# Designed miniproteins, single chains, continued (4), part 71

Each design is a single chain, and the fold is of that chain. pLDDT is the mean over its residues in the fold that is shown.

## One batch from the design tools (miniprotein)

Design m14444
Fold by ESMFold2-Fast:
Structure m14444 (fold): chain A 70 residues (1-70)
Amino acid sequence: MSEVKVQILAGMYYISSKSTEFVINKLKEKKKTASEEKQAVLDDMIANNEKDKEKLEKEYKELKKKYEEL
Protein backbone atom coordinates (compact mmCIF):
# COMPACT_ATOMS: atom_id res chain seq x y z
CA MET A 1 0.00 0.00 0.00
CA SER A 2 1.31 3.49 -0.82
CA GLU A 3 2.11 5.90 2.03
CA VAL A 4 -0.58 8.31 0.79
CA LYS A 5 -3.27 5.61 0.94
CA VAL A 6 -2.23 4.60 4.47
CA GLN A 7 -2.35 8.25 5.63
CA ILE A 8 -5.82 8.80 4.11
CA LEU A 9 -7.24 5.61 5.66
CA ALA A 10 -5.68 6.40 9.06
CA GLY A 11 -7.19 9.91 8.91
CA MET A 12 -10.63 8.48 8.13
CA TYR A 13 -10.49 6.06 11.10
CA TYR A 14 -9.22 8.85 13.36
CA ILE A 15 -12.11 11.17 12.36
CA SER A 16 -14.64 8.33 12.85
CA SER A 17 -13.19 7.56 16.30
CA LYS A 18 -13.40 11.25 17.32
CA SER A 19 -16.99 11.46 16.03
CA THR A 20 -17.93 8.42 18.15
CA GLU A 21 -16.19 10.01 21.19
CA PHE A 22 -18.33 13.15 20.69
CA VAL A 23 -21.51 11.00 20.68
CA ILE A 24 -20.37 9.19 23.87
CA ASN A 25 -19.79 12.54 25.62
CA LYS A 26 -23.26 13.79 24.59
CA LEU A 27 -24.88 10.58 25.88
CA LYS A 28 -23.02 10.95 29.21
CA GLU A 29 -24.27 14.55 29.55
CA LYS A 30 -27.85 13.42 28.80
CA LYS A 31 -27.52 10.66 31.44
CA LYS A 32 -26.92 13.29 34.19
CA THR A 33 -30.54 14.55 33.94
CA ALA A 34 -32.26 11.31 32.83
CA SER A 35 -34.71 9.17 34.80
CA GLU A 36 -33.46 5.82 36.18
CA GLU A 37 -35.22 3.95 33.32
CA LYS A 38 -33.64 6.21 30.67
CA GLN A 39 -30.23 5.93 32.39
CA ALA A 40 -30.29 2.15 31.73
CA VAL A 41 -31.00 2.76 28.01
CA LEU A 42 -28.29 5.45 27.83
CA ASP A 43 -25.79 3.11 29.56
CA ASP A 44 -26.44 0.48 26.84
CA MET A 45 -25.99 3.12 24.12
CA ILE A 46 -22.75 4.36 25.72
CA ALA A 47 -21.40 0.79 26.01
CA ASN A 48 -22.19 0.08 22.33
CA ASN A 49 -20.55 3.33 21.19
CA GLU A 50 -17.46 2.65 23.36
CA LYS A 51 -17.15 -0.79 21.72
CA ASP A 52 -17.36 0.82 18.26
CA LYS A 53 -14.73 3.41 19.29
CA GLU A 54 -12.34 0.65 20.47
CA LYS A 55 -12.70 -1.09 17.08
CA LEU A 56 -11.99 2.17 15.20
CA GLU A 57 -8.99 2.93 17.46
CA LYS A 58 -7.60 -0.57 16.84
CA GLU A 59 -7.87 -0.11 13.05
CA TYR A 60 -6.24 3.35 13.33
CA LYS A 61 -3.34 2.01 15.46
CA GLU A 62 -2.73 -0.88 13.03
CA LEU A 63 -2.59 1.53 10.06
CA LYS A 64 -0.39 4.01 11.98
CA LYS A 65 2.03 1.21 12.96
CA LYS A 66 2.18 0.05 9.32
CA TYR A 67 2.95 3.62 8.21
CA GLU A 68 5.66 4.09 10.88
CA GLU A 69 7.30 0.78 9.82
CA LEU A 70 7.57 1.98 6.20
Scores: mean pLDDT 78

Design m14445
Fold by ESMFold2-Fast:
Structure m14445 (fold): chain A 80 residues (1-80)
Amino acid sequence: EEEVEKLAEEIAEELLRRTERDGPVAGSNGIVALAITAVGYELEGKKDEARAYYWAMARVSRAFGDKELAEFYEKKAEEL
């Protein structure tokens, strides 16, 4: 779990840095890429990897001020 949380933090921090550098459109594209990756891992049964990406998306969504989307992804990660 600690390794999954660390991976989620690293993914979220990288996307936030790219968003700060390249702007909110780059951030939105990054969130879509993370969502596709999370769903891919979930469909493969790789729950820990899927959870890390869903937690990363939750953290990024909170940083953007989207509390509802953050809570959705947090719940999705918990259900895995």
Scores: mean pLDDT 78

Design m14446
Fold by ESMFold2-Fast:
Structure m14446 (fold): chain A 80 residues (1-80)
Amino acid sequence: SAADQAELRALTERFQALLGEIQKLLAQLKDEKKKKEYRKKVFELAEGFQAAVAAQDIAAARAELARLEELKKEIEKELA
């Protein structure tokens, strides 16, 4: 529906904003091995999110966004 497409667009904008924040945090991370591991996880979550959006699966898109939010918290702990 049009409402579902509007929700998916809003989720996409939120996901892209969060990716930008995570990229800034990863640039501050000095552990190159952990940085590589986090970049791989970010890529996998972005692929999963794009698949959910293509399928118009709002629940799956929300789940991938929540996983990206948790990954950001994990990276923030590594910087503390």
Scores: mean pLDDT 89

Design m14447
Fold by ESMFold2-Fast:
Structure m14447 (fold): chain A 100 residues (1-100)
Amino acid sequence: NLEEKVKIIRENIEKNATAEPELEALFTELAIAVLLGSDPARLAAIVEELRALLARRGASPEVLDLLDEALEQIRAGRFEDALVLAGAAVSRYALQQGRV
C-alpha cells in the first residue's frame, strides 16, 4: 500500500499545480523519500535541489539557513527533523513572497 500512497501524492500534485509547482514537487519528493526510508545521499540531494531552487528565487538567508540545518539533520540520521526544517523553509519563503 506504500506504492499506492506515493502514487496518490504525485497525482494530487499534478492536479493541483500552483504558481510554485517546482517547489511543491521537490518538497513532496523529500516527504516521499523520508516515508520510503531512502538512503541519506538521496535525501541530501533533494534538500540541495530545494536550496538551489529557493536561492535562485531570491529566498532570504534565514530560509537558506533552515535548509542547511536540514542537511545537518540528514547527516545525523534525523530524517523527520530534516523534513520539518525543509517545510519551515518553504513556509517562510511563501510568507516572504506575499510581501514582494
Scores: mean pLDDT 77

Design m14448
Fold by ESMFold2-Fast:
Structure m14448 (fold): chain A 100 residues (1-100)
Amino acid sequence: SKLDILEELGKRLLEIAEKNKLSEEVIEIIRQGLKEARELAEKGASIEEIENVLLRMLLQVEEALRKEGVSQEKIDEISKEMAKEIREALEKLRELEEKE
């Protein structure tokens, strides 16, 4: 289901946060973005709306990391890893809609 895909994405993003010892502020941004994406999926929102929420969350994570003094090189590494997980989840969501 769409909710299972978003739950797996949430687990992967939080594993990235734990591995990189991200702050509680950044972890909360991730949790809030995932909650909004899940609520949109439950309401039958488009994949484009879910993508916009997840990409906005990623931008907020990057901004928070810069504000905390994390190096741009490290922000780019974390952002790339998170973006890959988001992209793979969105691809699974699109494949699921094509089969329904």
Scores: mean pLDDT 87

Design m14449
Fold by ESMFold2-Fast:
Structure m14449 (fold): chain A 99 residues (1-99)
Amino acid sequence: SDKIVLLGLRIEIELKEPQSAEALKELVLKAILETPGSLGAAVLAEQLSENKAEVLITAFAEDREAAERIVEAVKKALEEDPRVKDFKLTVVSELELPA
């Protein structure tokens, strides 16, 4: 694919212990930026309660395969983090940018 993909993700996170929104933002942003074919991302994290947070992501991928790698990298980062009890990741948008 020769088209850039704009990816929108929403993640609902349940924590084993209280964590800052900033720590969750850094975890997710690092996973995206270390993914091959990632062109950049904006991440907003909000703490909803002591053990609940929401993360909103806008990411740019070089193609659809890179967008799929970004989703998998974010899922893996959350699954491997000992502070995360559970999460729900929703792909809210996937748009191929027009030429």
Scores: mean pLDDT 85

Design m14450
Fold by ESMFold2-Fast:
Structure m14450 (fold): chain A 96 residues (1-96)
Amino acid sequence: LYGKILEALRAIAEGDLEKAYELLKSIDPSFTKEDLERIAEAYRRSPGVGALEELARLASKKNSKNLIKAVEQIIEDARFLGDEKTAERLEKALKE
């Protein structure tokens, strides 16, 4: 699950939006192309954390258990690596 999100974010960074859409759709079947456009726009405004923050907001808004769990795993990994600032930003985005 987490590995698919990293692959999707890499696809967004590389401009392969079709691959990103298929990966995210496989995690949450309710994921739309509009959701993808929002994540891609967030990436352009803030490369790195921006896409993850928008994914966290979408996960919360959709009440997607799979996406929420995946974001929670990313938050735990960020804290484990000492990136408390990223962890706090994602936790706030997930809680809206």
Scores: mean pLDDT 81

Design m14451
Fold by ESMFold2-Fast:
Parts: structure tokens; sequence; C-alpha cells
Structure m14451 (fold): chain A 105 residues (1-105)
């Protein structure tokens, strides 16, 4: 579910050098504490501090991360997260669903 997708996203950013192991651990701790706003802010700061990441990619990563964190904490359903991702990123709902399913693998 949402936790696996979050872990996959964090792991991808670790491999890409966007997050250090310490920053990845801090992000996980903030998610586990339910401090979604602080977790999103930390992720956005690290993405923006990384050379070569475009504003569109920052928006995609932070949007997907925030909505997955809300699903993990039971604040919204996965279907509501798909609707929010589709709306914010201007993509078809089917494409937003595919993005979430890819992260669960």
Amino acid sequence: GARRALDSLIQGLLVAGVLSPAEAAELRALIDAGDIEAAVALLEERLRATPGIEDSAVRTYTTVFEELARVHHGEITEEEAIDRIAEVLGMPRENARGLLEALKR
C-alpha cells in the first residue's frame, strides 16, 4: 500500500543522491510521527537544493509524497489521493493511478 510506495520513493531519492541516509531516516521519522507538513517541506528543500531537478519534477515528487503520506495516516483514501494527484499535476486519473501502482512494485 501507501507505506511501500513511500519507501520506494525515498529509496529512489537515496540512490539518486537527493537524500543522504540521515535525511532519509529523518523523512521516515516525520512520516511515522504524522508530521506530513514538515516531511513535505524537508523533501522540497532537498529536491530544490539538488542541481538539475526541474520545478515540474519537484512538484511531481512533493505532490505524490504528500498524498501517499496522507493515505498512510488514514486521512484520505487511495482513490482520493489519485484524484488529488491527477488534479494538481494536470494528468488523467488513469495516469495518476499508474504512477502509484508503479511505486508499489
Scores: mean pLDDT 85

Design m14452
Fold by ESMFold2-Fast:
Structure m14452 (fold): chain A 73 residues (1-73)
Amino acid sequence: DLEEELRRLVIEAMEKGIRVSVEGGVDSRDLRSLYERAIKTLREAIEKGTPNVVITTDDERLRETVIRALQEV
């Protein structure tokens, strides 16, 4: 489940001290591609120890998933 995978990666990134934020932005990709991009961005940030990650999306569900995960850390 891509939604659960995204949520877990946001929590993992935050626990490793990475600052994760979400911003509004137009992206006409299908929902699966939006989640896969966010997941890839977070995985790369965790691997490289990137200090900040911004997830850009116009999908409400993806935004809610990220925001909810941020509230858990």
Scores: mean pLDDT 78

Design m14453
Fold by ESMFold2-Fast:
Structure m14453 (fold): chain A 120 residues (1-120)
Amino acid sequence: SAVEEVEELFDGYRETVLDFMDYLSTIDPEVAEKLKKRMLELLERTREAVLAALRAGRVDEAIAIIERSLREEKEILEEATEEIKKRRPEKKELIDTEKEIFLDMLERFAEKLKEIVRKA
């Protein structure tokens, strides 16, 4: 079902987020831990809200939730990576590269979620 596909996709995405946070913790464990907490809390809220909207047949609402969550994820990531770059200016190019890779994964996850929701 669409509900099961959404749950499975969120589980896979949670692992991707954890892997990225583990990587950032090798550069700045303090900022990485704060980012991890904020991202996981947002991911859980989004999961619950998307599943509730989907179960209610409110497809447009589920899409709006996904798009809002993506914007918040990008803002949280930007704030954290800018903080790391200020504390570790020698790591700027590395952080910028890893941030772009992670942003691409965030956008792909959001698009896959919207595809599943639209087919429900």
Scores: mean pLDDT 89

Design m14454
Fold by ESMFold2-Fast:
Structure m14454 (fold): chain A 89 residues (1-89)
Amino acid sequence: MEEELKKALEELEKRFEEVLKEMTEEEKKLAEKFIEYLKTVYGLSETEARALFLLAVEHVRRNPELSLEEAIERLIEQLENAKKGILPE
């Protein structure tokens, strides 16, 4: 399991770096603000916040009509809805 965890963390880090290389300075600042927001408001780790950010990026790649900001807003809405549930899923 240790090797699987290390590989998963390395893959996540690599994916995050690859995504950042293709971003504008404005998008990088948006990524930083979103990650900070998740860590401070939801108590997520850096890794968890980065994973959610990558999920937003995947949404944009699947739906090019969506801006990165819109994808992020939708994820925040989903997190808020889950938080308001008695048993968040």
Scores: mean pLDDT 74

Design m14455
Fold by ESMFold2-Fast:
Structure m14455 (fold): chain A 83 residues (1-83)
Amino acid sequence: MKRIVTDESIEKTRELVRKALGDQLTEEEREALDNFFEYLKKNPIDLNEVKDKRKFLLSIPGVDEEFVERYGNVVFDAVLSTS
C-alpha cells in the first residue's frame, strides 16, 4: 500500500514531535521544524519511495546536517507512525 503524506498526517506528526521534543526546542529550531512540515504539505511524498532517509531530509530547504543528527530520527519515525 502507498504511504502518502497528507495534511492531516503532517499535523498529527507535528503534535507528536511537539510532545517528544517541544520543551527542548529553541524558537529557531521550532521554525526549522515548521518549515519542514510546510514543505511536506506542499510536496507530498510516498514514504515507501524514501530509500535513504538522511538524503531525503537533507533535500528539504532549511534542513541541515545538524537538524538531521538531532531530530531526523524522531521526525521521520513520527511521520511513519501517522501515515
Scores: mean pLDDT 73

Design m14456
Fold by ESMFold2-Fast:
Structure m14456 (fold): chain A 100 residues (1-100)
Amino acid sequence: SREELLELFEEIIERVDELIEEARARGADPSLIRRLEHLREEGEQALERFKADPSTSPERMKQSILGFMEFLISATSSDPELRARLEELKAEVEKRLAEI
């Protein structure tokens, strides 16, 4: 349902924020952290747009969630640990999206 997709997207953004803060704490590249913060903010803006527009299709929301994950993973080519954790999160997200 739409409500389940909004809740999932919100949970994903929160988990991404936690991963960014963990990476910052271990001394990850500040330029990478800044890029990920920007992408997270774009994800938050997309979530707010979906909340504001009930006409957005579930399929469009699913595509946006997966696209968000793919952009984050693409940004982490220089940080294998963070990339691996984001890939694990994406696999969980894909499984949950298949059930919605």
Scores: mean pLDDT 88

Design m14457
Fold by ESMFold2-Fast:
Structure m14457 (fold): chain A 101 residues (1-101)
Amino acid sequence: SIVEELEKLLEEFKELVIKLAKEVVPGDEEIVEELEKQLEEFKELMIELAEKHPELVAKRLPELKKLVEEAKNAKTLEELQEKIAKFAKVVGEMLLEALKS
């Protein structure tokens, strides 16, 4: 299922963003908890997008999978940030495409 594949990628993306946040603001549990809450809400919105626009999501899944894999294999904090930012950009483009359809 396209929805199940996207849900798994969004969970992995959430884990990568939380990992980044813990490296940037070590010991700031309040910021990390707020970020986790925002990312969970974002995940729910993206799952709804996949249910309404499965073709659009299917088109972008290979790129999103590649970005998550590259982020997991990032050797520096800067590489991790770059891959996270690019994932967010692809998601933004998907949202814009959905609004135009």
Scores: mean pLDDT 84

Design m14458
Fold by ESMFold2-Fast:
Structure m14458 (fold): chain A 102 residues (1-102)
Amino acid sequence: KDELIEKIAKYIGDVLRYGFEKYYPDLSEEERERYLQFIDEAEKIVKELLKEMVDKNIPKDEFVRRLYEEVYRKALELGFDEETARIFAESVATLVKLILDM
């Protein structure tokens, strides 16, 4: 239901923000803003794809693949390199998959 989807998306955003603040404290303001923008966009992507998965009964494997692809594309659009975009996509997809496997 919508409430659970919102909680999952928020949790992903919170985890990403915590990791960013802990491991990247010395980034410039411009780079920090880019990372925060990515986190907001990732939370939105997770929320929208979870809604689509529930509404259209999409298999978990297909959902995880689409989540990876959308996050990867968004990271590239925001100006991150391919290696960073891959790490971001893998991290978000893995976190959401672990939650869905509970």
Scores: mean pLDDT 82

Design m14459
Fold by ESMFold2-Fast:
Structure m14459 (fold): chain A 73 residues (1-73)
Amino acid sequence: AIVKPRSRMLSKTMTREQLENIANEIGFPAVLKYVDKDGVAHQRLVHDIEELEEIYEKVKDDIIVAELQEFVK
């Protein structure tokens, strides 16, 4: 049976500790999904907290919505 993957919304003002708490709840690997201010949707597979934080810090000022989602086969 196909189940809905778990997900958590991300804000523009997340600390590393808040990202770690979300990552611990969702687990790795995870899918980082976000929409930038131009309406372009992006989807990235992230393997650990370091990769998640690097991408998040790079995009946080340009996103309108972001979520971390459980990777489901």
Scores: mean pLDDT 79

Design m14460
Fold by ESMFold2-Fast:
Structure m14460 (fold): chain A 81 residues (1-81)
Amino acid sequence: MEEEVQRLVEKAAEAYHAGDYDAAIEYLERAARLTLELLREQVLRENPEATEEEIEAARERLRERAAGLIEKIRAEGEKAA
């Protein structure tokens, strides 16, 4: 699963360098979704006493970071168009 996330990030970078911003965003959205699905398991593996609030806070942080990156790529695509 982590290997699949890494492949999606690599494909996003390739698409970005090719000027295919839509494909880059799509791959990043897929990578973020998979990472969110794994996040609860990873948090609980590192801290078995983690609360649902702590897990949700970690998810919010990841969503914000992913959204920020996607917005930057989208803005670059809009300016290039």
Scores: mean pLDDT 78

Design m14461
Fold by ESMFold2-Fast:
Formats: structure tokens, sequence, C-alpha cells
Structure m14461 (fold): chain A 77 residues (1-77)
């Protein structure tokens, strides 16, 4: 069903957010790599959002904003 497909898509994005949050870069090279990976996750999430029913899009927007905040915090260093 569409609802099961949407739930799976949201769950996959939640895994991407968790991966981004569990990364603890110590060196500048690791920070740069983590920024690049997180920006790639944002692009993938935006593409996934296009396939979701409208009611689930706010949840994706929240997760995308969380990823953007991770990038902003890392770029402050």
Amino acid sequence: SQELEDDTTVAMLRIMVAVAKTSKPQTQEQIDDHIAQTKNFIKKAEEMKKTLSEKYQPLMDEDIEELKKIVEELEKK
C-alpha cells in the first residue's frame, strides 16, 4: 500500500539522520568528509520527498532541516 511505502521511505530517511548524528569527526579532513556526506543525504532526501504522499512531506521536511543544521554546525568550525 502507499502508506506502507511512505512509512518505509520515512524510516530510511530517519536512518540517514541517525548516521549523520552518530558520526564524530575529529580532524578537519573528517569534518569535510562528513559535510560532503550529509549534503549528499540532503539531496537523496529531497528526491525521496517527491515520491511521498502530501501528508508525509512535513516529516521529511523536519528530517531534511535536521541534516541542514548538522552541516551548518560543522561549517562553523
Scores: mean pLDDT 76

Design m14462
Fold by ESMFold2-Fast:
Structure m14462 (fold): chain A 79 residues (1-79)
Amino acid sequence: MNKLNSLIEGIKYAIKLVKEGKTEEAFEGMVMGLQNTGLSEEDAKRLAEEAVKKVEAGEDEEEVAKRIAEEALKLLEEK
């Protein structure tokens, strides 16, 4: 599976949980998923916070998921 597509789908699932009112579960799942890709806890938490904030602000879920996944992959390339 393409790593970018896998990240996008995982983040979209977390966004669905935010929309269902499970924001804490979504945040924790996103942080764990991002850390499993090789990101630090600090970077994973920052990206998860950005995703939740943008979704709660009414931004498109697919665009948010794509942007966060791309940022995560860029951070992984810097390691």
Scores: mean pLDDT 80

Design m14463
Fold by ESMFold2-Fast:
Structure m14463 (fold): chain A 88 residues (1-88)
Amino acid sequence: SLSPEQLDLEVEAALILMQAAVIKRIAERSDLPQETKEKILKLADEAIDLAVKAMELARSGGNPEEARKLIEEARKKVDEAVKLLDSA
């Protein structure tokens, strides 16, 4: 079984994956300028990649500090994508 810390990291990573997937769908369906859409999609994809890596580390019992850093970087990318999405 995963430790409570590992489980919390896995849950946080999974939530970021869901948020990024929703952001991608909203951006693709929006009337935002193409350049803005491309920036949002890139940020969301980068957040997904980081969250997947964090989840794999949490599940495998890897370094929790490394998993936390990946989660924080993924959150920053989601926050940046949301700010761009709010532009129109």
Scores: mean pLDDT 85

Design m14464
Fold by ESMFold2-Fast:
Structure m14464 (fold): chain A 113 residues (1-113)
Amino acid sequence: SEELKEKLLKEAEENNLVLNEYELEAIENITEESKELLEELLELLLELKEKTEELNKREEEAIRNKDKEELEEVMAEAARLLGALVHLNLAAKYLAKGDLEKARESIELARKF
């Protein structure tokens, strides 16, 4: 369990994924039952980070090119990514408290964005 905790923290650091207090608490309180959900949560957070970085580049290019259509698409996608992030933050909070059912539901809601 300590080795798994260290592995998850190192993977986050190597991917420049900044973990919030709930995510850190969920890792600290990791159990065999929460392990799969926590790994799924961190994978989704990494995907969200990569999509956000790509979206930031698209926004900068759209602003430079005065591309209003692309800027509107970027804003719509940003709203979707924010929605996903809210649900992933809730999942982390539930995992930290050991509420695996609500954590799973929150992850499923995040996937819809």
Scores: mean pLDDT 87

Design m14465
Fold by ESMFold2-Fast:
Parts: sequence; structure tokens; C-alpha cells
Structure m14465 (fold): chain A 80 residues (1-80)
Amino acid sequence: EEADRARFAGAVGEAIYIAKKISPELYEEVQKVADKLFENRDKLDPATLAELAERIYQAAKEGPEKMKEAIKDAMKVIDS
């Protein structure tokens, strides 16, 4: 749980850092999804929260299109 929360925070930080270098629009989208994940933290277990954030971070390394796809996938999980 503490390790999962650290994984979430680290992955979000890395994803924001990469998005900020790519464009202001991507930075805004990552901030929005991170805020939504945090708002729904009581509905998601810490491991799931960390996993979603890590997927966004990994996608960020692959490029803006993959990052946008991962953000949309995370938003679908929240909306379910």
C-alpha cells in the first residue's frame, strides 16, 4: 500500500515531466487524469491506482499518441 502509493506518485511525476516537455496541451491532459485518479482514490485500490499511472508513464516514453491513448484508457476505468 505505501509502496503502491509511492509508485503512483513517482509515475505521475515522471509522466508530467515528459508531457511538459512535449506540449502544454499534454501537460494539461496528464494533470486532469492525475487529479481524477486522486479524486477517485477511495474507489480504487492503491495497486490499481499505481498500475494506471505507470501505464501512462510507460506510454509517455513511446510518444504523444500512445500517451493520449493511455490517458483515455485510465479515464474509462474511472468512469466505469
Scores: mean pLDDT 80

Design m14466
Fold by ESMFold2-Fast:
Parts: sequence; structure tokens; C-alpha cells
Structure m14466 (fold): chain A 86 residues (1-86)
Amino acid sequence: EKEKLRERAEKLEAEMKRHQDLADSYQTLADEYRKLSEKAKKEGNTELAEKYQRLADYYQAMADAHRGNAARFEEEAKKLKEEIEK
């Protein structure tokens, strides 16, 4: 019984880690495109700036979604671990 709960907690922690890694990767892309957008704005290239801003917004949304999923899995794993320690 406790062994099965530990296995579930480990699986949830693995999913948390996977979503954290995806969130970090998408955040890096969002940050890079945001910097490219600001550079294009400074250079007067409005079209390129808008393109990079849309990409930054897209990747930021992906990062936020995966970060939210990671937080959910973290809370579920923590709750199961608390049940195991009782």
C-alpha cells in the first residue's frame, strides 16, 4: 500500500520535472525572442519587432502552461508523501 503510494509520488515528481524542464526551455526561447524584438524596435524594424514579440508571447504562454502543470504535480506528490509519512 505505502509502496504503491511511493511509486505514484515518484511518477508525479517525474512529470513535475518534465514540465519544469519544458517550462525552462520555453522561457529561454521567450526571453531570447523578447530581446530580439527590443533590438529590432531600437533599429526601427517594426515588422521584425512585432514578429519576434508574437513568438516571445507564444513561448511565454507555453512556459506558463508547463510551469502551472509542474506546480500541480508538485502539490499532488507532496500530498502523497505526507500520507506515506503518517
Scores: mean pLDDT 87

Design m14467
Fold by ESMFold2-Fast:
Structure m14467 (fold): chain A 101 residues (1-101)
Amino acid sequence: SSIDEQRQQALAIMGKFQMQVTGVISLLKAGKISIDQAKDLLIAEVDKTAEQMKDIGLDPKQVDKIRDTAIQQFNAAESADDIENAVLTFLDQVGDLILSQ
């Protein structure tokens, strides 16, 4: 597959990730789940997204570093704003990786 095909696949994966994350954050802000429950759900989504990114041929070392950074930030989060900032950092780092391929 071409680099353009890989980028399209990566963007589709990120779109699905963003929809799932939006749902989790909405539940957290509505008080329907705890911050610890939100962290567990978001870490699972980051792990799933990282595996899908590696499956389409993004550099495993770079993907794993981005995943590990996101997990560390989620574990350190004490508020919904901290969680939203961790999500934005993950999206920025994945975006940079996609553009560097």
Scores: mean pLDDT 89

Design m14468
Fold by ESMFold2-Fast:
Structure m14468 (fold): chain A 81 residues (1-81)
Amino acid sequence: MSAEERVEEVERRVTLELARAYLRGVAANRPISEAEIAAVRAHLERLIAEHELSDEQAARLTARTDAALANARATVERIVA
């Protein structure tokens, strides 16, 4: 697997976990919890280690994941308001 393919696989798996947290929040008519945010971040850290991403790739993907988490949180908060 190429370095690019490893980054895309990690991003896809993290996006799925984030989507699950988003759907749980919307379905339960509640915000995404801090525990769910922490779980998505923990999942990202595990996948970074599992796929042996470089520090540069890990930093870039972490920044993208944090932006996606912030957007998902804000979107769920607007839906359940």
Scores: mean pLDDT 84

Design m14469
Fold by ESMFold2-Fast:
Structure m14469 (fold): chain A 73 residues (1-73)
Amino acid sequence: NEVKEKLEKIRELMKQGKGEEGFKIASELVNEHPEAKEELAKFFQEMTKMPEPIGVPSSNEAFLKLIEPLILG
């Protein structure tokens, strides 16, 4: 379950406001496992429901904007 392992890593990065690092992992995942696109779309829906961390620098908005066209076309 390499896909699940990478999705959990992205989740942990987004909790830390490191969406840019999360996007790199997501981009690699889609390139190596095109079939993971559906799982990534479900994951994206979960991430849009998570509150942004308050008081810390965050690139999570950039992650969500960049990943949307990659998942949804």
Scores: mean pLDDT 74

Design m14470
Fold by ESMFold2-Fast:
Structure m14470 (fold): chain A 88 residues (1-88)
Amino acid sequence: AEELLREFDKLVDKIVNSTDPEEIIANIEKLIEVAQKLLADPELSKDREVQLRLTNALVLLMAKAMELPEEDRPAVIEAITKLGKAIN
């Protein structure tokens, strides 16, 4: 649990500090895998802190997408949309 939350936070931090769309997309895909592992645990999936982290990540990632050049935004937004679907 603690290791998964730490990995989640590190991936979000890597995404918001990256300027490379390919690196951002790759780290969002890794974030989806970590989010799915968190949600597969019956206790963690009901944890308010886990739910807040997932929701806050979507907000932060969408804000990050809007900072990117217009030509790079569609691919990053598609990756964020996949994350949103994975957690809902």
Scores: mean pLDDT 83

Design m14471
Fold by ESMFold2-Fast:
Structure m14471 (fold): chain A 93 residues (1-93)
Amino acid sequence: MKEIMKELLSNITKEDIEILKKALESGKNEEEKIENLTLALFYIYQKKYPITSEEEALEVYEQLKPVAELLYEAYLENNGNLEEAVKKTVEKL
């Protein structure tokens, strides 16, 4: 897995966890929850790493989709504990 994605998740703050939680709560179904997680992770990524073009933004978004899927799976496996889900996702990256 890509080192940048692992670094991103390893440096998730308590404030970032609240952003991810709100993203999950706003989704009506599994597909929407994963899409909302992808967007939330993209927002968190942008705060740490400057994106210089629309092409770069699209590439980062596409790379975050499988990370969001792993995070959602870990979230379900850990009974809705996002902090634990993030840790487990980092271990799988």
Scores: mean pLDDT 82

Design m14472
Fold by ESMFold2-Fast:
Structure m14472 (fold): chain A 65 residues (1-65)
Amino acid sequence: MEEEYKKLEEEMKKEMEALGVPQVMRDNNLRVLEYAKQMGLSPEDIELIARRALEADRRFLEWVG
């Protein structure tokens, strides 16, 4: 399970960097994922949260770009 969480976090970091998400937003998203992990959420549930955060990030970048 720990390895699954680490892989998910690294994948999300790469995706956010590729999208050009500002550092402050990337840091906040990663803190939310870490908090969800500490609260005992499954990797599957955390992945869903991460996917929704990326969708919101894409929408934000479209609106300001």
Scores: mean pLDDT 80

Design m14473
Fold by ESMFold2-Fast:
Structure m14473 (fold): chain A 80 residues (1-80)
Amino acid sequence: SVKEQAEALVAENPTAESYLRAAMGYIQAGDIDAAVEYAKKAIELDPSLREEVEEAIKAAKAGDLDKALELLGKALEKLQ
């Protein structure tokens, strides 16, 4: 399940990247509440992601899941 994959990802490597990947998985599954929680944790671990991730959270809450995924993907790209 998406929850099991997200929990495993964060347990193995509790980084901003892992929390962003988990948030993207939850958005794809339609679990917006879980996605927002994981996305906020990514900001706590790396505040440089705040602008893109907060915009992604806003998009996800508005039901624009495609925009939310695009913005989270952009945040992941910055973590290269």
Scores: mean pLDDT 85

Design m14474
Fold by ESMFold2-Fast:
Structure m14474 (fold): chain A 70 residues (1-70)
Amino acid sequence: VTPEEAVELLRKAVETKDPEIAKQAGRTLIELEKKYGPEVAQEAGERGLKGASDEDAAFVTSQIGEAASE
């Protein structure tokens, strides 16, 4: 699992608005945090969502939150 993989999944989730891709991105961010620490995961999340509309960012963030809840 790499930060670049998380960034690509986040960008794909924004483009497709597919909740399954967004949840996969969320799980990838959780694995990055466990392996490299919260700063690496936060930076990847910020990079992946950079340039997204508020609506698209809110959608992806909501799905990531669902993935993190269980």
Scores: mean pLDDT 81

Design m14475
Fold by ESMFold2-Fast:
Structure m14475 (fold): chain A 64 residues (1-64)
Amino acid sequence: SEEVRRLAEEIVDSLPVPEEERERAIERVAALIEGFAAAGFPLETAARLARMILEGDLEFERKV
């Protein structure tokens, strides 16, 4: 949905995601939000869970 896509864009743009990875990150976050919403979570909660997952992925990628 457009709302899910906008939430995903806001989440990705609020985090230090490289520009080369932006579109892929948006697609991943949107898929996570849709998945959590389908599992019965409110959209706001689904967005928060997706954000936490992206933050964790970024932390993992920074480790050498």
Scores: mean pLDDT 78

Design m14476
Fold by ESMFold2-Fast:
Parts: sequence; structure tokens; C-alpha cells
Structure m14476 (fold): chain A 89 residues (1-89)
Amino acid sequence: MEEIEKLKEELKKLLEELFSKMSEEEQKKFREDLANFAEEVLNNKETAEKIKNAESKEELIEILLEFFKNDKELLENLIYILKNALENL
């Protein structure tokens, strides 16, 4: 549980950093890409719909954290992917 909370905080900070470096258009595209990833790769249409309906970046982050909260490996993989994306921005 403590390890998952640490990963959630890392993911939250990473997403906040990414959003701060993105334009509004890039943030919209990123949200669409996340929704498509949840639907097509993870086969989770419910989570994809929640991502699309998020009213704020804070709500979006919370949805992502709740989705991955029970899977340490998925959290670590997502953090790794996002860190690599951040380095290439």
C-alpha cells in the first residue's frame, strides 16, 4: 500500500509537470490519446469515458490514479512511459 501511494504521488507530479509544459491543444490531444489508450490497449471503455468527461486536469489525474491504484506494475510502466515522453518534449 505505501509503495502504491508513493507511485501515485510520482505519477501525479509527473502529469502536473507534463501539463505545465504543454499548450492547451497539446493537453487536449494528450487527453484524447489517454482515452484511446484506455479503450483500445487496456480494453477499458468505462475509464476512457471518465477521462473524456473530466472537467479539470486535477480530475483527470485523479481518474488515472484510481484506475491504476491496484496495479503496481501498470503504475511503474505508465511512469516510465511518461518520463520518456517528458525527456523528448
Scores: mean pLDDT 74

